# Designed miniproteins, single chains, continued (4), part 49

Each design is a single chain, and the fold is of that chain. pLDDT is the mean over its residues in the fold that is shown.

## One batch from the design tools (miniprotein)

Design m13784
Fold by ESMFold2-Fast:
Structure m13784 (fold): chain A 55 residues (1-55)
Amino acid sequence: MEFLIRQAQSLYELLKDVDPELAQEIAEGIKSGDEKVIKEAIDRASERLTKIVRE
């Protein structure tokens, strides 16, 4: 769990100025403490960042 929370926090910091709605979803995931919700938020954030970097 700690590893997933750390990943989610890092993605939140990267996305908060670029995609605040997705960043908010990540923050809510962390707040929920649900590992599955956090993992899904991380996967969505990674997809978003990949599009930004690889375009």
Scores: mean pLDDT 76

Design m13785
Fold by ESMFold2-Fast:
Structure m13785 (fold): chain A 59 residues (1-59)
Amino acid sequence: MEKEEEEKIRKKLEEIRKELEENGSLETMEKAVKEVYKLRKTEGVEENLERLKETKEKL
């Protein structure tokens, strides 16, 4: 379950990033942050750190 949940969060985060780039809504940004923090809980520190950097560069 943990791994399946991690994959869902990752895909959701990528989708949110695209939406953010298209319409740039505050709600979309908040969703991205939440998903990133969830991913951080299931993934290793190094991997989620890289994810955070990628997400932040779009914000």
Scores: mean pLDDT 65

Design m13786
Fold by ESMFold2-Fast:
Structure m13786 (fold): chain A 86 residues (1-86)
Amino acid sequence: MTAVLRARGLTEEQKARVIEMAEGLREGGYNVRVEVRGDEVIVTVENANVGAILSLLGEGVEAALRGAQLKTKVEGDTVTITVEMP
């Protein structure tokens, strides 16, 4: 399945942290695509297993503990985790 993290309203430091997490997944052998658009970072993991999904969820939960809004959506073979910083 495909797992997507969409994080919005990020500072430069927060963007760097999300990108570092995505690079860690890529080094772990996952097929990872990262897109940066202003204050938004989109991380796409193709052929994601439970471990990859949990890593993206953990990032979303950490952001939510810092006041972000977290939404999860499952459509067919895609899980999308959307994080919106305050």
Scores: mean pLDDT 79

Design m13787
Fold by ESMFold2-Fast:
Structure m13787 (fold): chain A 86 residues (1-86)
Amino acid sequence: MTITITLKNATIGQKLGALGIGVEGKLSGGTMTTSVDGDTLTITINNATDATIADALSFANGVKDAGGTVTVSVDGNTLTITITVS
């Protein structure tokens, strides 16, 4: 499965947390790409394991519990997590 994590207006700590999930995906036999456009960080993980998917969703839930807005969608083999911090 492919995971795309998009963070808008995230703190340095939240960006590092998301990058950690990307590195986890790469070390688990997947690939990781990152892009930055202004205040938006996008991380794409190809060939994500169930453990990496669970950790990505747990991270997103943690940001939501801290007052962030999280949307999650699935389209075919792609899980998209969009996180906006206010």
Scores: mean pLDDT 85

Design m13788
Fold by ESMFold2-Fast:
Structure m13788 (fold): chain A 64 residues (1-64)
Amino acid sequence: MEKKAAEAAIETMRKFTEEGRETGRKQLMLRASQIAYDVNELVVKDEEAKEEARKLLEQTRAVV
């Protein structure tokens, strides 16, 4: 899969997670987790990006 798409997805996920942390909004972190899962399943097939997305998704779910 294209590195550009994978990097953009990871960047978006990090932004949502950071905003959720700053505001304390569990809903934003859940949204980031859902987007990460959808992107990983349907768009991102780069193994490194996929692994990073899974780790961030698991960390987000553990917090919320």
Scores: mean pLDDT 61

Design m13789
Fold by ESMFold2-Fast:
Structure m13789 (fold): chain A 68 residues (1-68)
Amino acid sequence: GVLDKLIAEYRERLAEAIGEQLAKKLKAKSYEVKRISEDVFQIILYTEDGVYKVTLNFAKQTITIERV
């Protein structure tokens, strides 16, 4: 429905905003935002000291950060 599309678009915008703020805070050279499923987004941050993977799960309301 229309509401499902609006929620999906809002989640994409929120994931991108989080990615941009994390990139600034960590002084990342670049970052990528990927939609894994309707509820899960991944942000990959490329920094001088390594690569970080941030997983946003909107269904579980969790944020997980790991070095890869």
Scores: mean pLDDT 85

Design m13790
Fold by ESMFold2-Fast:
Structure m13790 (fold): chain A 68 residues (1-68)
Amino acid sequence: SPELERLLKEEIERFKKEIQGKTVEEADAIFHRHLQELVARLRELGFSREEIVAAALKFAKEYQDIVA
């Protein structure tokens, strides 16, 4: 879904801005919060479980790439 990809990119960009100057421990806590907020928002917007899971996994992969 182009809409879901847009929402995911927006969440990732907000996350990247918020973790600027943070420690790894702080970034982990911020990531967990953003992940929960993303899942809740996608569910409220009526995306399927499968789409939500796929988006969550993509966000987690992006986070791993950022902290590697």
Scores: mean pLDDT 88

Design m13791
Fold by ESMFold2-Fast:
Structure m13791 (fold): chain A 60 residues (1-60)
Amino acid sequence: GSVIRRLIMKDYGLSEEELEELIEMVREGASREELVEKMMKDFGLSREDAERLYDALLSL
């Protein structure tokens, strides 16, 4: 994976598999709100952190 993928995994406490799942959801056309809600529920992120992670995923 790229350096940015490793930084995202470290900063947000995600496994490589969890990060890849989120990337695939973006590719499949999942909405910002759907991904933000999933990140909050499954990873315990704040809404602010989940929105920042979503923006980071769009850069991959």
Scores: mean pLDDT 82

Design m13792
Fold by ESMFold2-Fast:
Structure m13792 (fold): chain A 108 residues (1-108)
Amino acid sequence: SMEEKKEKLIELLKSTYDALIRLVRHIAEEAGVDPETIERLINKLREIYEKAIADIKAGKDPKEVVNKLYEELLRLIDEAPLSPEAKETLKRAVKTIYNYLLKKIDEL
């Protein structure tokens, strides 16, 4: 059903969010980024994912929601106070999440 597909996609979004937050925290802590800046970055990640989940609940097209999520995550990474190498690692992770979510949407 449409509701079951929405629930599965929300679970996938939550799973990728948890994984991405752990990776961002690890990379930023290793880079010596101050705790307040790390928490602001994590709060922005949360806002981006909460919007994606709300859009899925509102019945928006899953692929459009995931495309917007990908664009917003790339923008956040580009604006983050991280080295070019750290940004490339995070962009690769975000691209992996994007490809994974698109594949799962096609399987629903």
Scores: mean pLDDT 88

Design m13793
Fold by ESMFold2-Fast:
Structure m13793 (fold): chain A 64 residues (1-64)
Amino acid sequence: SPSSLSREELIKKLEELAKELEERGDLGTARQVRSIIEGTKEGDELAEGAGVGILSEREKILER
């Protein structure tokens, strides 16, 4: 994917991350990601920025 993410692409990637966290039992982090998804859908630029930050660390969050 290109270096820029659309809001829809960002939400999709965050939903995938939240689902993976829920499947592994990390409900606390999954809840935070879900909250960021809601804020991003509402047009909160701070939530959108937080979501981008979380995705940049996705590998570290999903690794042991």
Scores: mean pLDDT 76

Design m13794
Fold by ESMFold2-Fast:
Structure m13794 (fold): chain A 55 residues (1-55)
Amino acid sequence: SMLVEKALELGRKAGEALRAGDAEAAGRYGQMAVEYGKKANDEEAMKKASELAGG
């Protein structure tokens, strides 16, 4: 649960950084979101994290 929540939060922050024009921060948050998603072994969390980081 906490790992899923962390992945989603980091994915959200990646999207916010991207909208702010901070590509470096967006990439960093996106990578962390994916890593937490992998740790959770939850396909839904991985999908949401990737979508937030990539969009």
Scores: mean pLDDT 78

Design m13795
Fold by ESMFold2-Fast:
Structure m13795 (fold): chain A 87 residues (1-87)
Amino acid sequence: KIEEIEKKIKELEEKIEELKKELEELQKEIEELEEELAKTEDPEKRKELLEKQMELGVREVELAVEITVLKKELRKLKEELEKLKAS
């Protein structure tokens, strides 16, 4: 039972780190896009950039929510592991 929980903890930690890397890369793309928007005066090009910014923003929220859910699961598993070790 303890070994099972330890394996699940490791798998969750690895998944959280993977999603964090995706979020970091996405945040860099958003920053680059914001800088490009600041330099762009063409209405058609601005519309394309704003649409892309909205898509990236949705993905950022999705990743942040997923990371939060997994961190909550990780917390519960770590608490359960400590209880089992204390028994």
Scores: mean pLDDT 85

Design m13796
Fold by ESMFold2-Fast:
Structure m13796 (fold): chain A 55 residues (1-55)
Amino acid sequence: MMEKGEEVARKVAEMGRALRLSPEQVAALTREELLKLGLDEEKAEELARRAAEMA
């Protein structure tokens, strides 16, 4: 999916890998960025979990 939320999650995961962030940190950052974009908390949490798995 090329949804902006999923794109942001992927970018945060890539950044997390480069900075060697923990999966918990990647999830937290992804959730915060998605909430800023106006996504529902439930959807943001789902994508944050996926980003942490990709990192």
Scores: mean pLDDT 76

Design m13797
Fold by ESMFold2-Fast:
Structure m13797 (fold): chain A 55 residues (1-55)
Amino acid sequence: SALRRKAEEYRRLAEEAREEAERLAADPSADIARVVGYELLAIGYELEAELLEKK
């Protein structure tokens, strides 16, 4: 269904955001605000996916 496809897309976006946060955290020159931003973005996407998966 369309809802399941959107949930899967949000989980993929969450994974990509987490990977970017992890890559930035490994860079000593990286802006901490950007790392936090991607971590929050990943959490937001995961929550949206969970809401869509509730039937």
Scores: mean pLDDT 83

Design m13798
Fold by ESMFold2-Fast:
Structure m13798 (fold): chain A 50 residues (1-50)
Amino acid sequence: SLDRDIDIAMVRIQISVSEIALKNAEKQGSPKVAELQAEIEKARKKLAEL
């Protein structure tokens, strides 16, 4: 359905944005690395459920 296609596209965009944030956090030695990894994993699981 159109709604599912939109949800898939939005989750894919969110994963891409979060992966860029993770790369920046790793370069800066940020304590947020683990949180960002968990958010990406959660988003990937959501994508699989769509």
Scores: mean pLDDT 86

Design m13799
Fold by ESMFold2-Fast:
Structure m13799 (fold): chain A 59 residues (1-59)
Amino acid sequence: SAKKKEEEKVKIKKEALELLYKLMDKPPEERFKELKEFARKKGNEELIKDIEDTEEIVK
């Protein structure tokens, strides 16, 4: 059970990174918006916070 939960988290992060690479041609504002929507859809609060913290750094 614990291993499956960890694998799911890793998979979600990999999907987020793939999405980020697809959005690299977009402005940062648009990229962060799409990443946050993705994270919210997955229900991963930790990822949402990581994205928000990164957005604050690049402002």
Scores: mean pLDDT 73

Design m13800
Fold by ESMFold2-Fast:
Structure m13800 (fold): chain A 58 residues (1-58)
Amino acid sequence: MSAEEIERERERTRRNIERLREEGVISDAQADALLAALDAGMSPEEVERRAVRLVIER
């Protein structure tokens, strides 16, 4: 993917994580960890998979 495509996917993933936090599905600490992983270069797909796993564990 181009850098622009990756940026758009990151923004979408960031918003999804924020939504899960607002819904009380994940904690602030879990949301911060997922956002930090995204910023560290983890793919948006992998970050989203981790977020989904947290929802399932809930």
Scores: mean pLDDT 77

Design m13801
Fold by ESMFold2-Fast:
Structure m13801 (fold): chain A 94 residues (1-94)
Amino acid sequence: SELEELAKELAKAIYSLDLEKTTEELKKFFEVAKKASELERGRAVSLLRAELARLGVSKEGAEEIGKLLLEALKNGEDPEELAKKLIEIVKKNK
């Protein structure tokens, strides 16, 4: 799935703490995710959480990131501001 591959790339970008890369990957993720079903979005976010955990983010941090992504998909959020929040969570939870 394109959305699942984007979720993995987004997880890696967030873990790298690269604001520019995370913002770019968030834009790509949201473009594909907004066209996807709720089931596909849920699977992609679950895969993103699993990838963050594999990279070394705590369960609590990965769950918080997943929640913020689902909220942003529902309500909208500026990708750069969201990227800053996600990076802060990784810094506190690695």
Scores: mean pLDDT 88

Design m13802
Fold by ESMFold2-Fast:
Structure m13802 (fold): chain A 86 residues (1-86)
Amino acid sequence: MEVVVRLHNATVGQALSVIGGAVGAELAGGSLESRAEGDTITLTVRGANEEGIREVLRGAEGAEKAGMSLTRRVEGDRLELELVGK
C-alpha cells in the first residue's frame, strides 16, 4: 500500500508525531520520501505493510489529539491523510 500524509501549518510537536509514524513505517520495510514546502510537509511511504500503516495512523492520531484536523481518504491501494493545523 502507498500512504501519503500532508501536514499543513503544524506545530513542531504535531509534525514530530507524524514524522515519527512515517519513520516507523520505513523501519517496518517501507520506502519513505519527504518534501517540505512553506508550511506544508508531505510524507510518502511506498510498500507499507500492516505494521507500517499502524505506525503512520498512530502518528496522525497523535497530531489530531494535539489539535490538528485529520481527514482520511482511501483510493484503491492508496491511503491519504490530510492534517491541518488550526
Scores: mean pLDDT 85

Design m13803
Fold by ESMFold2-Fast:
Structure m13803 (fold): chain A 70 residues (1-70)
Amino acid sequence: SEADALAKAAIDAALAGDLERARALGAEAVELAVAAAAEEEGLSAEETEALRAEARARMEGLIAQAAAAG
C-alpha cells in the first residue's frame, strides 16, 4: 500500500540520518493509514483521533529505533 511504502521510506531516511525527511514521510504514512482505516471500518471522529495518536506514537518509536541503529 502507499502508506506501507511511505513508512518504509521514513525508516530508510532515519537509517540514513535524515530525521527531517523521516518525520515528514512518517507523518504522511500515518495520515494515509488512518484515513484508509477510518473509511474502511466506519470509525467515529473519536475513534479516528485515538487511532491517529497510536499510529503517531508507533511511527515515532520506529524512527527513533532506526536513527539509533544508523
Scores: mean pLDDT 86

Design m13804
Fold by ESMFold2-Fast:
Structure m13804 (fold): chain A 80 residues (1-80)
Amino acid sequence: MKPELVEPTSPEGEALLAKMDQTVAEIRRGETELDRRIADLKARGASPETIREETYRGLLELIPKYVELIKQAVDLVALR
């Protein structure tokens, strides 16, 4: 049998898992857009300093989504 360690028995828990999946998809989209932007900068001969600053900024812009995912995971653990 599959382990039921993360299977909430409530509709609220199922809805929260769906929201977490959406948050993960948004994070993955943001990572893909950042990677594409950095690849474009490299193709255009941007300086290593410019690439570093844009990468750092892009990663910082993703932090709120990671925080939201952590919050959702905590809410899932607390929901029973």
Scores: mean pLDDT 79

Design m13805
Fold by ESMFold2-Fast:
Structure m13805 (fold): chain A 90 residues (1-90)
Amino acid sequence: MLEEAEELLKRARELVEAADLSPEARENLLAAIENVEKAIEAAKAGDKHKAVILVTAAKLLAIAAEIEDPRGREAAELIKEAADKVLEAI
């Protein structure tokens, strides 16, 4: 499941880089990706509590970015799915 989360984040990053997003939406999506990456590290270390907090933060950032720029919607959905895969792994 963590490998699936990593693959989803890679695809989300590619979509963020390819899309002509507002600077605010881009910043929020990249921050969301970073929070899920940190959640994967926390999950691998056995820190379930930290993983949950980071996943929650990532989901909120992804939702904010989607509201700010609908062109970021597909990337935001992939980030939220990656976050759910982290929660399934812990």
Scores: mean pLDDT 89

Design m13806
Fold by ESMFold2-Fast:
Structure m13806 (fold): chain A 71 residues (1-71)
Amino acid sequence: TKEAQENFFEGGRAFQEGNYEEAAKLLEKALELMKDSESLFRKDALRLLATAYEKLGNLEKAKEAREEYEK
């Protein structure tokens, strides 16, 4: 959806700015709003989310996102 894409792009921007907490929040929201037709786009969101959680020291959530990406 457009809202999913907007949250993904804003999450990517927050990530580039080093705002990993905001990036994780926006990327989680993007993933919740994504439809099955956006599956390729989902992989990019999961990859960014895994790195954002890694930067925040939340290794458990980072691992979960990475495992989902590798499916």
Scores: mean pLDDT 80

Design m13807
Fold by ESMFold2-Fast:
Structure m13807 (fold): chain A 55 residues (1-55)
Amino acid sequence: MSLDEVKERFRELASEFLSPEQVDELIAEMERQSRGNEQALTENLLRLIETLRAS
Protein backbone atom coordinates (compact mmCIF):
# COMPACT_ATOMS: atom_id res chain seq x y z
CA MET A 1 0.00 0.00 0.00
CA SER A 2 1.36 3.42 -0.93
CA LEU A 3 2.15 6.15 1.60
CA ASP A 4 -0.48 8.38 -0.06
CA GLU A 5 -3.16 5.70 0.43
CA VAL A 6 -2.22 5.32 4.11
CA LYS A 7 -2.35 9.11 4.61
CA GLU A 8 -5.80 9.21 2.96
CA ARG A 9 -7.14 6.44 5.23
CA PHE A 10 -5.73 8.20 8.29
CA ARG A 11 -7.38 11.49 7.28
CA GLU A 12 -10.74 9.79 6.74
CA LEU A 13 -10.70 8.04 10.13
CA ALA A 14 -9.23 10.93 12.13
CA SER A 15 -11.64 13.50 10.62
CA GLU A 16 -14.48 11.86 12.57
CA PHE A 17 -12.72 12.77 15.84
CA LEU A 18 -10.48 15.73 15.01
CA SER A 19 -10.66 18.96 13.02
CA PRO A 20 -8.87 19.08 9.64
CA GLU A 21 -6.24 21.35 11.23
CA GLN A 22 -5.55 18.83 14.01
CA VAL A 23 -5.30 15.98 11.48
CA ASP A 24 -2.72 17.96 9.47
CA GLU A 25 -0.74 18.66 12.67
CA LEU A 26 -0.67 14.95 13.58
CA ILE A 27 0.53 13.98 10.09
CA ALA A 28 3.26 16.63 10.32
CA GLU A 29 4.33 15.25 13.74
CA MET A 30 4.51 11.71 12.34
CA GLU A 31 6.60 12.97 9.40
CA ARG A 32 9.00 14.66 11.85
CA GLN A 33 9.23 11.54 14.03
CA SER A 34 9.99 9.40 10.95
CA ARG A 35 12.94 11.67 9.99
CA GLY A 36 12.21 11.41 6.26
CA ASN A 37 11.93 7.60 6.27
CA GLU A 38 8.82 6.80 4.19
CA GLN A 39 8.62 3.20 5.47
CA ALA A 40 8.76 4.34 9.12
CA LEU A 41 6.12 7.00 8.40
CA THR A 42 3.84 4.39 6.81
CA GLU A 43 4.27 2.08 9.83
CA ASN A 44 3.60 4.92 12.31
CA LEU A 45 0.43 5.98 10.46
CA LEU A 46 -0.82 2.38 10.27
CA ARG A 47 -0.30 2.03 14.03
CA LEU A 48 -2.34 5.21 14.62
CA ILE A 49 -5.11 3.93 12.31
CA GLU A 50 -5.23 0.68 14.32
CA THR A 51 -5.37 2.65 17.60
CA LEU A 52 -8.20 4.90 16.35
CA ARG A 53 -10.21 1.90 15.13
CA ALA A 54 -9.82 0.23 18.55
CA SER A 55 -11.15 3.32 20.39
Scores: mean pLDDT 77

Design m13808
Fold by ESMFold2-Fast:
Structure m13808 (fold): chain A 69 residues (1-69)
Amino acid sequence: SQELIDKAREALREGNYEEAVKLFEEAIKKDPDNPEAWALLELAYRKLGDNEKAQEASKKAREIVEKRL
């Protein structure tokens, strides 16, 4: 939901990247077709230095956007 995304964004602003990942994962579990949640999950993983998971999240966000076009 948008509320989970908003909380996760707040965690990102605070530098709490692990908490942000958890909140974005919960948002994605509720709505897996939300490209915003996947794009922000990519950012959180990049902040943690997990480039492999960041690339996976980026690919998923792009696939969702392409299907909507």
Scores: mean pLDDT 84

Design m13809
Fold by ESMFold2-Fast:
Structure m13809 (fold): chain A 77 residues (1-77)
Amino acid sequence: ALDMTPEELKATAEQAAKQIEELKEKAEELLAHPEMTEEQKKFLEAFVEKADELAEAFRNQDFERAEALAREIEEKV
């Protein structure tokens, strides 16, 4: 098991949330590219739609919700 202090766990979760927000911005930029396949568009649109909720779940350390949201994104591909 990953042994972390509450402070380290919170810092890691906040960093994960920031990375998700950065990936959302990159996904929105990629969606503007005309060379995207339909499958790629569907995945990126699903990710963008759920990214804010996913980032919030990590900040709240609600890992069950984060896992559920990640599965919803994967199921749309």
Scores: mean pLDDT 77

Design m13811
Fold by ESMFold2-Fast:
Structure m13811 (fold): chain A 74 residues (1-74)
Amino acid sequence: SEVEELLRLAEEYRRLADEYDELGKRLTEQLLSQGDKARADKTKRAYDGLANGYRLAADAYLRRARELLEAELA
């Protein structure tokens, strides 16, 4: 169903957000260990932005799924 697909997409995008958070953390830590604070700060902001974008998309899919489910149950 469309509801099941939207819930699956929400979960997938939440996983992507977590993956980008982890990648950003690892890259930031690596740059800091090399003494490159400026690149570390830029990298953290970029990956935080990507992760946040995926979380917002996941929340949008979840909201749409709930709206459709509520309409189906009404």
Scores: mean pLDDT 88

Design m13812
Fold by ESMFold2-Fast:
Structure m13812 (fold): chain A 84 residues (1-84)
Amino acid sequence: SEIEEEIKKAEEYEKEGNYKKAGDAYEKAGKLLESKAKTAEDYVKAAELYEKAAEMYEKAGNKEKALEAEIKAGLLLIKAALLK
């Protein structure tokens, strides 16, 4: 449920236009989901959270963190593909 709580916080920060905190919360949710990931679907869901984090970091003007999150999402999608 910590994953769900972080996603809710991220969505609230996003609505407020606090893109930095939204990105941080999506990234935390993605890390938590990745740590518990066992199936291709789990890795895809974790990647989606990192993609959301990247989008938020881009809106916050932090291109470095956005790129790091995009790379992480890509690696998770590769892991998902290798499982299926």
Scores: mean pLDDT 89

Design m13813
Fold by ESMFold2-Fast:
Structure m13813 (fold): chain A 107 residues (1-107)
Amino acid sequence: EKIEKLKEEILELLRQLGFSDEEIATVENLFNAAIKGDKEKMEEYKEKLLDFAAQRIDLGPAVRIILEAADKIYNAKTEEDIIKVLEEMVKRLQELLAQRQADNARA
């Protein structure tokens, strides 16, 4: 329940940061793979996100946050550890969105 709510918040923040539906689906698939401990699928989705960031430099900071969080989720031993990682990610993405909104106000 709490994990689902945090995932929804993260995906909405990514949408506001300019992620496309395809890019957001890749992030969701990465989190699902990390939670399930599917290392092969996790590496596949990481490579896709790195490719997105290589094509769209503006996604770089958010992709870095996502990749770090996915590794922490994969290594988490409890649901509480996963929740802590997701809460930290929400905070980091909110800070990034605030900076992007400031940049947009100057444009």
Scores: mean pLDDT 84

Design m13814
Fold by ESMFold2-Fast:
Structure m13814 (fold): chain A 71 residues (1-71)
Amino acid sequence: EELLRQLAEEVIDEAEKLGMTDAAEKGRKYLEEGKPREALSVALDALTRHLPPEELQRWGARAQAALDAVS
């Protein structure tokens, strides 16, 4: 779904800004393959290693809302 792809792109950009280049590249590759759920998962996993809990909760809530909207 387009909403999941857009969110995945945002999370990938955030991971890249935090220096998680490898995860950002993997996420972009999944998007190129038409796998936005996998792209979102890889990018979010990268964020869990760098962001404080409050920010992770906000990103997690956005991911859940996007998944709920397309399920």
Scores: mean pLDDT 77

Design m13815
Fold by ESMFold2-Fast:
Structure m13815 (fold): chain A 92 residues (1-92)
Amino acid sequence: DPEEEFLRILERAAEAMKKAKNSFEADVATALGLIAYGIIKANKVKLSPETLRRAAEIFREGAKAAEPYSKNSADTLRKVAEDLEREAERVA
């Protein structure tokens, strides 16, 4: 199931972000989450509102964790969370 695989990858990215100790590690964790979401969009995979809300939570938590190490990563993750939240409202 592409939705389950997507969430599993995002949760792995979240664990990497929690363990990040510098900007490089935070940026790598950010890139993993962004690549997973990019693949979902490129393949036009339709996500349920529940999956969109869960993904938004993960990206929002990632943004908070990235703040001490990379403002650009934190800002990018926050914008993705906002986009996912808006999409969840649209398809609910």
Scores: mean pLDDT 87

Design m13816
Fold by ESMFold2-Fast:
Structure m13816 (fold): chain A 84 residues (1-84)
Amino acid sequence: LEEVLESLLAEADALVKQGDAAFAAGDYDTAIAYYQQAKALLDQLIDLLRGLRATDSPLYAEALARKAEVEAKIAAAKAAKAAA
């Protein structure tokens, strides 16, 4: 179970890195798609932790913080696309 939760976070991080690479290349549509995939995995992790009543865990706090970061990255990519 612990391995599954950590795997979701690691996969979300990998997707954010792919989104960041696409953003740096000016491919904002691809960046948004990767960030949205990362957000979906973080939402799954948060829901699983809530179901396990693990809301006081460091992993829960980290998942919430990373979700906020990803939402900000999506907004930034959408703004960059609109300005391009």
Scores: mean pLDDT 86

Design m13817
Fold by ESMFold2-Fast:
Structure m13817 (fold): chain A 68 residues (1-68)
Amino acid sequence: GLEKAIEKLEERIAKDPKDAKAWAELGAILFHLGKYEEAIEYFEKAIEYAEGELKEEVEKRLEHVKSL
């Protein structure tokens, strides 16, 4: 279920706090749950550690969430 997906992503972040993809996936889950403020915080964490194409994609997602 969704809860198990969140647990696995939290495990990834605990093991590697620079796992930008895990931060971005967690942000996406929070966005789908309507938790926009929490999603923004997680996307900002993803941007902090992301490089190249991943950073650009997460920045676009963050702009969209902030425009709501």
Scores: mean pLDDT 83

Design m13818
Fold by ESMFold2-Fast:
Structure m13818 (fold): chain A 76 residues (1-76)
Amino acid sequence: MVYHLTIVLPKDAIEALEEKIKALGGQILSRDVVSEEDGKVTYSLVVDLPAEKIPALEEFIKALGGEILSKREIKR
């Protein structure tokens, strides 16, 4: 399943998130930086990930000190 996510992460946390997505059996299809402020980066991500793994990804983002601003499923 493909999702468009807008997320905020600490500046150096993106590599950990990318590794977690791969560990969950997913893949990042695109990554764009929307803004950078005060050591935090807002990313626009398109991710292919099993739907049942989304809760695990959301918990991991929170564990990194991040936040999900929006999540939208993209039908392919």
Scores: mean pLDDT 82

Design m13819
Fold by ESMFold2-Fast:
Structure m13819 (fold): chain A 80 residues (1-80)
Amino acid sequence: SMTDEGFLAFVRKGIERLRSMAKELYEQYGDHGLDLAKRTADAFRDSVLKLGDMLNVSEDVKAEVEQMFAELYAEIDELK
C-alpha cells in the first residue's frame, strides 16, 4: 500500500518532470508550449487529488501537495 511518504514522493517526481517539460516546451514553442504544459499540469493535479482522497492522506499532506502545485504554476508563469 502507498504510504503518505510514498504518495508525496510520487507527487514530487511528477512535479519535477512537469517543470522540465514546461521549460523544454517553452524553449521550443513559446506561449503555445506553456499552454500545453499547464494543461498537462492540470490533468496531473486532478489525478493526484483524486488519488489522495482515495488513500485518505493527512491534511498536512494535502496542504503540502497544494503548495507544490502552487509553486509549479508560479514557476511556469515565470518562464515568460
Scores: mean pLDDT 86

Design m13820
Fold by ESMFold2-Fast:
Structure m13820 (fold): chain A 98 residues (1-98)
Amino acid sequence: MAAERAERGAEEALEAGKAGDARGAARGAAEAAEAAGEAAKSGDKEEAERAKRGAEKAAEGATAAAKAAKTAEEAAAGAAGAIAAIGGAAAAEIAAAK
């Protein structure tokens, strides 16, 4: 299920964020964003709500990694991941609303 992928991406992004791994956090956030977009198209409100929460957590992980980054490239990667995850969460939120 797309929601499970969003949650997996969130876990990856949060753990990478704690470790200061901006590239890892960006990968997790990108996966969560893609999965949230898929959930938004599913027509399943529960799936969309669950994926939204995953993408929001992934954005937090990517943002934390960007702030902790030691290079401009790592900071940019984390920030891009956070933006993608925020977008995915928004799409899922809109789809979950009826």
Scores: mean pLDDT 83

Design m13821
Fold by ESMFold2-Fast:
Structure m13821 (fold): chain A 68 residues (1-68)
Amino acid sequence: SAREDLLKLAEELSKDPRIKAELVGDDTLVITTTLSVEQQIGLALRIIGDYPNLDVKVEGNTITVTAK
């Protein structure tokens, strides 16, 4: 399910000290990074590729991932 995918993504990202992933409510993961804009776009594209049932938005230093 999309929720299980969000939880798996959060666990995966928590292993990188440059990335802070926080679950907000039941369907949203807020990712805050110290990465450059280019690196954040690369991360967002990777998430889209791995989790096509999730919606991904990049805004500044924040990536918001929501269950569809």
Scores: mean pLDDT 81

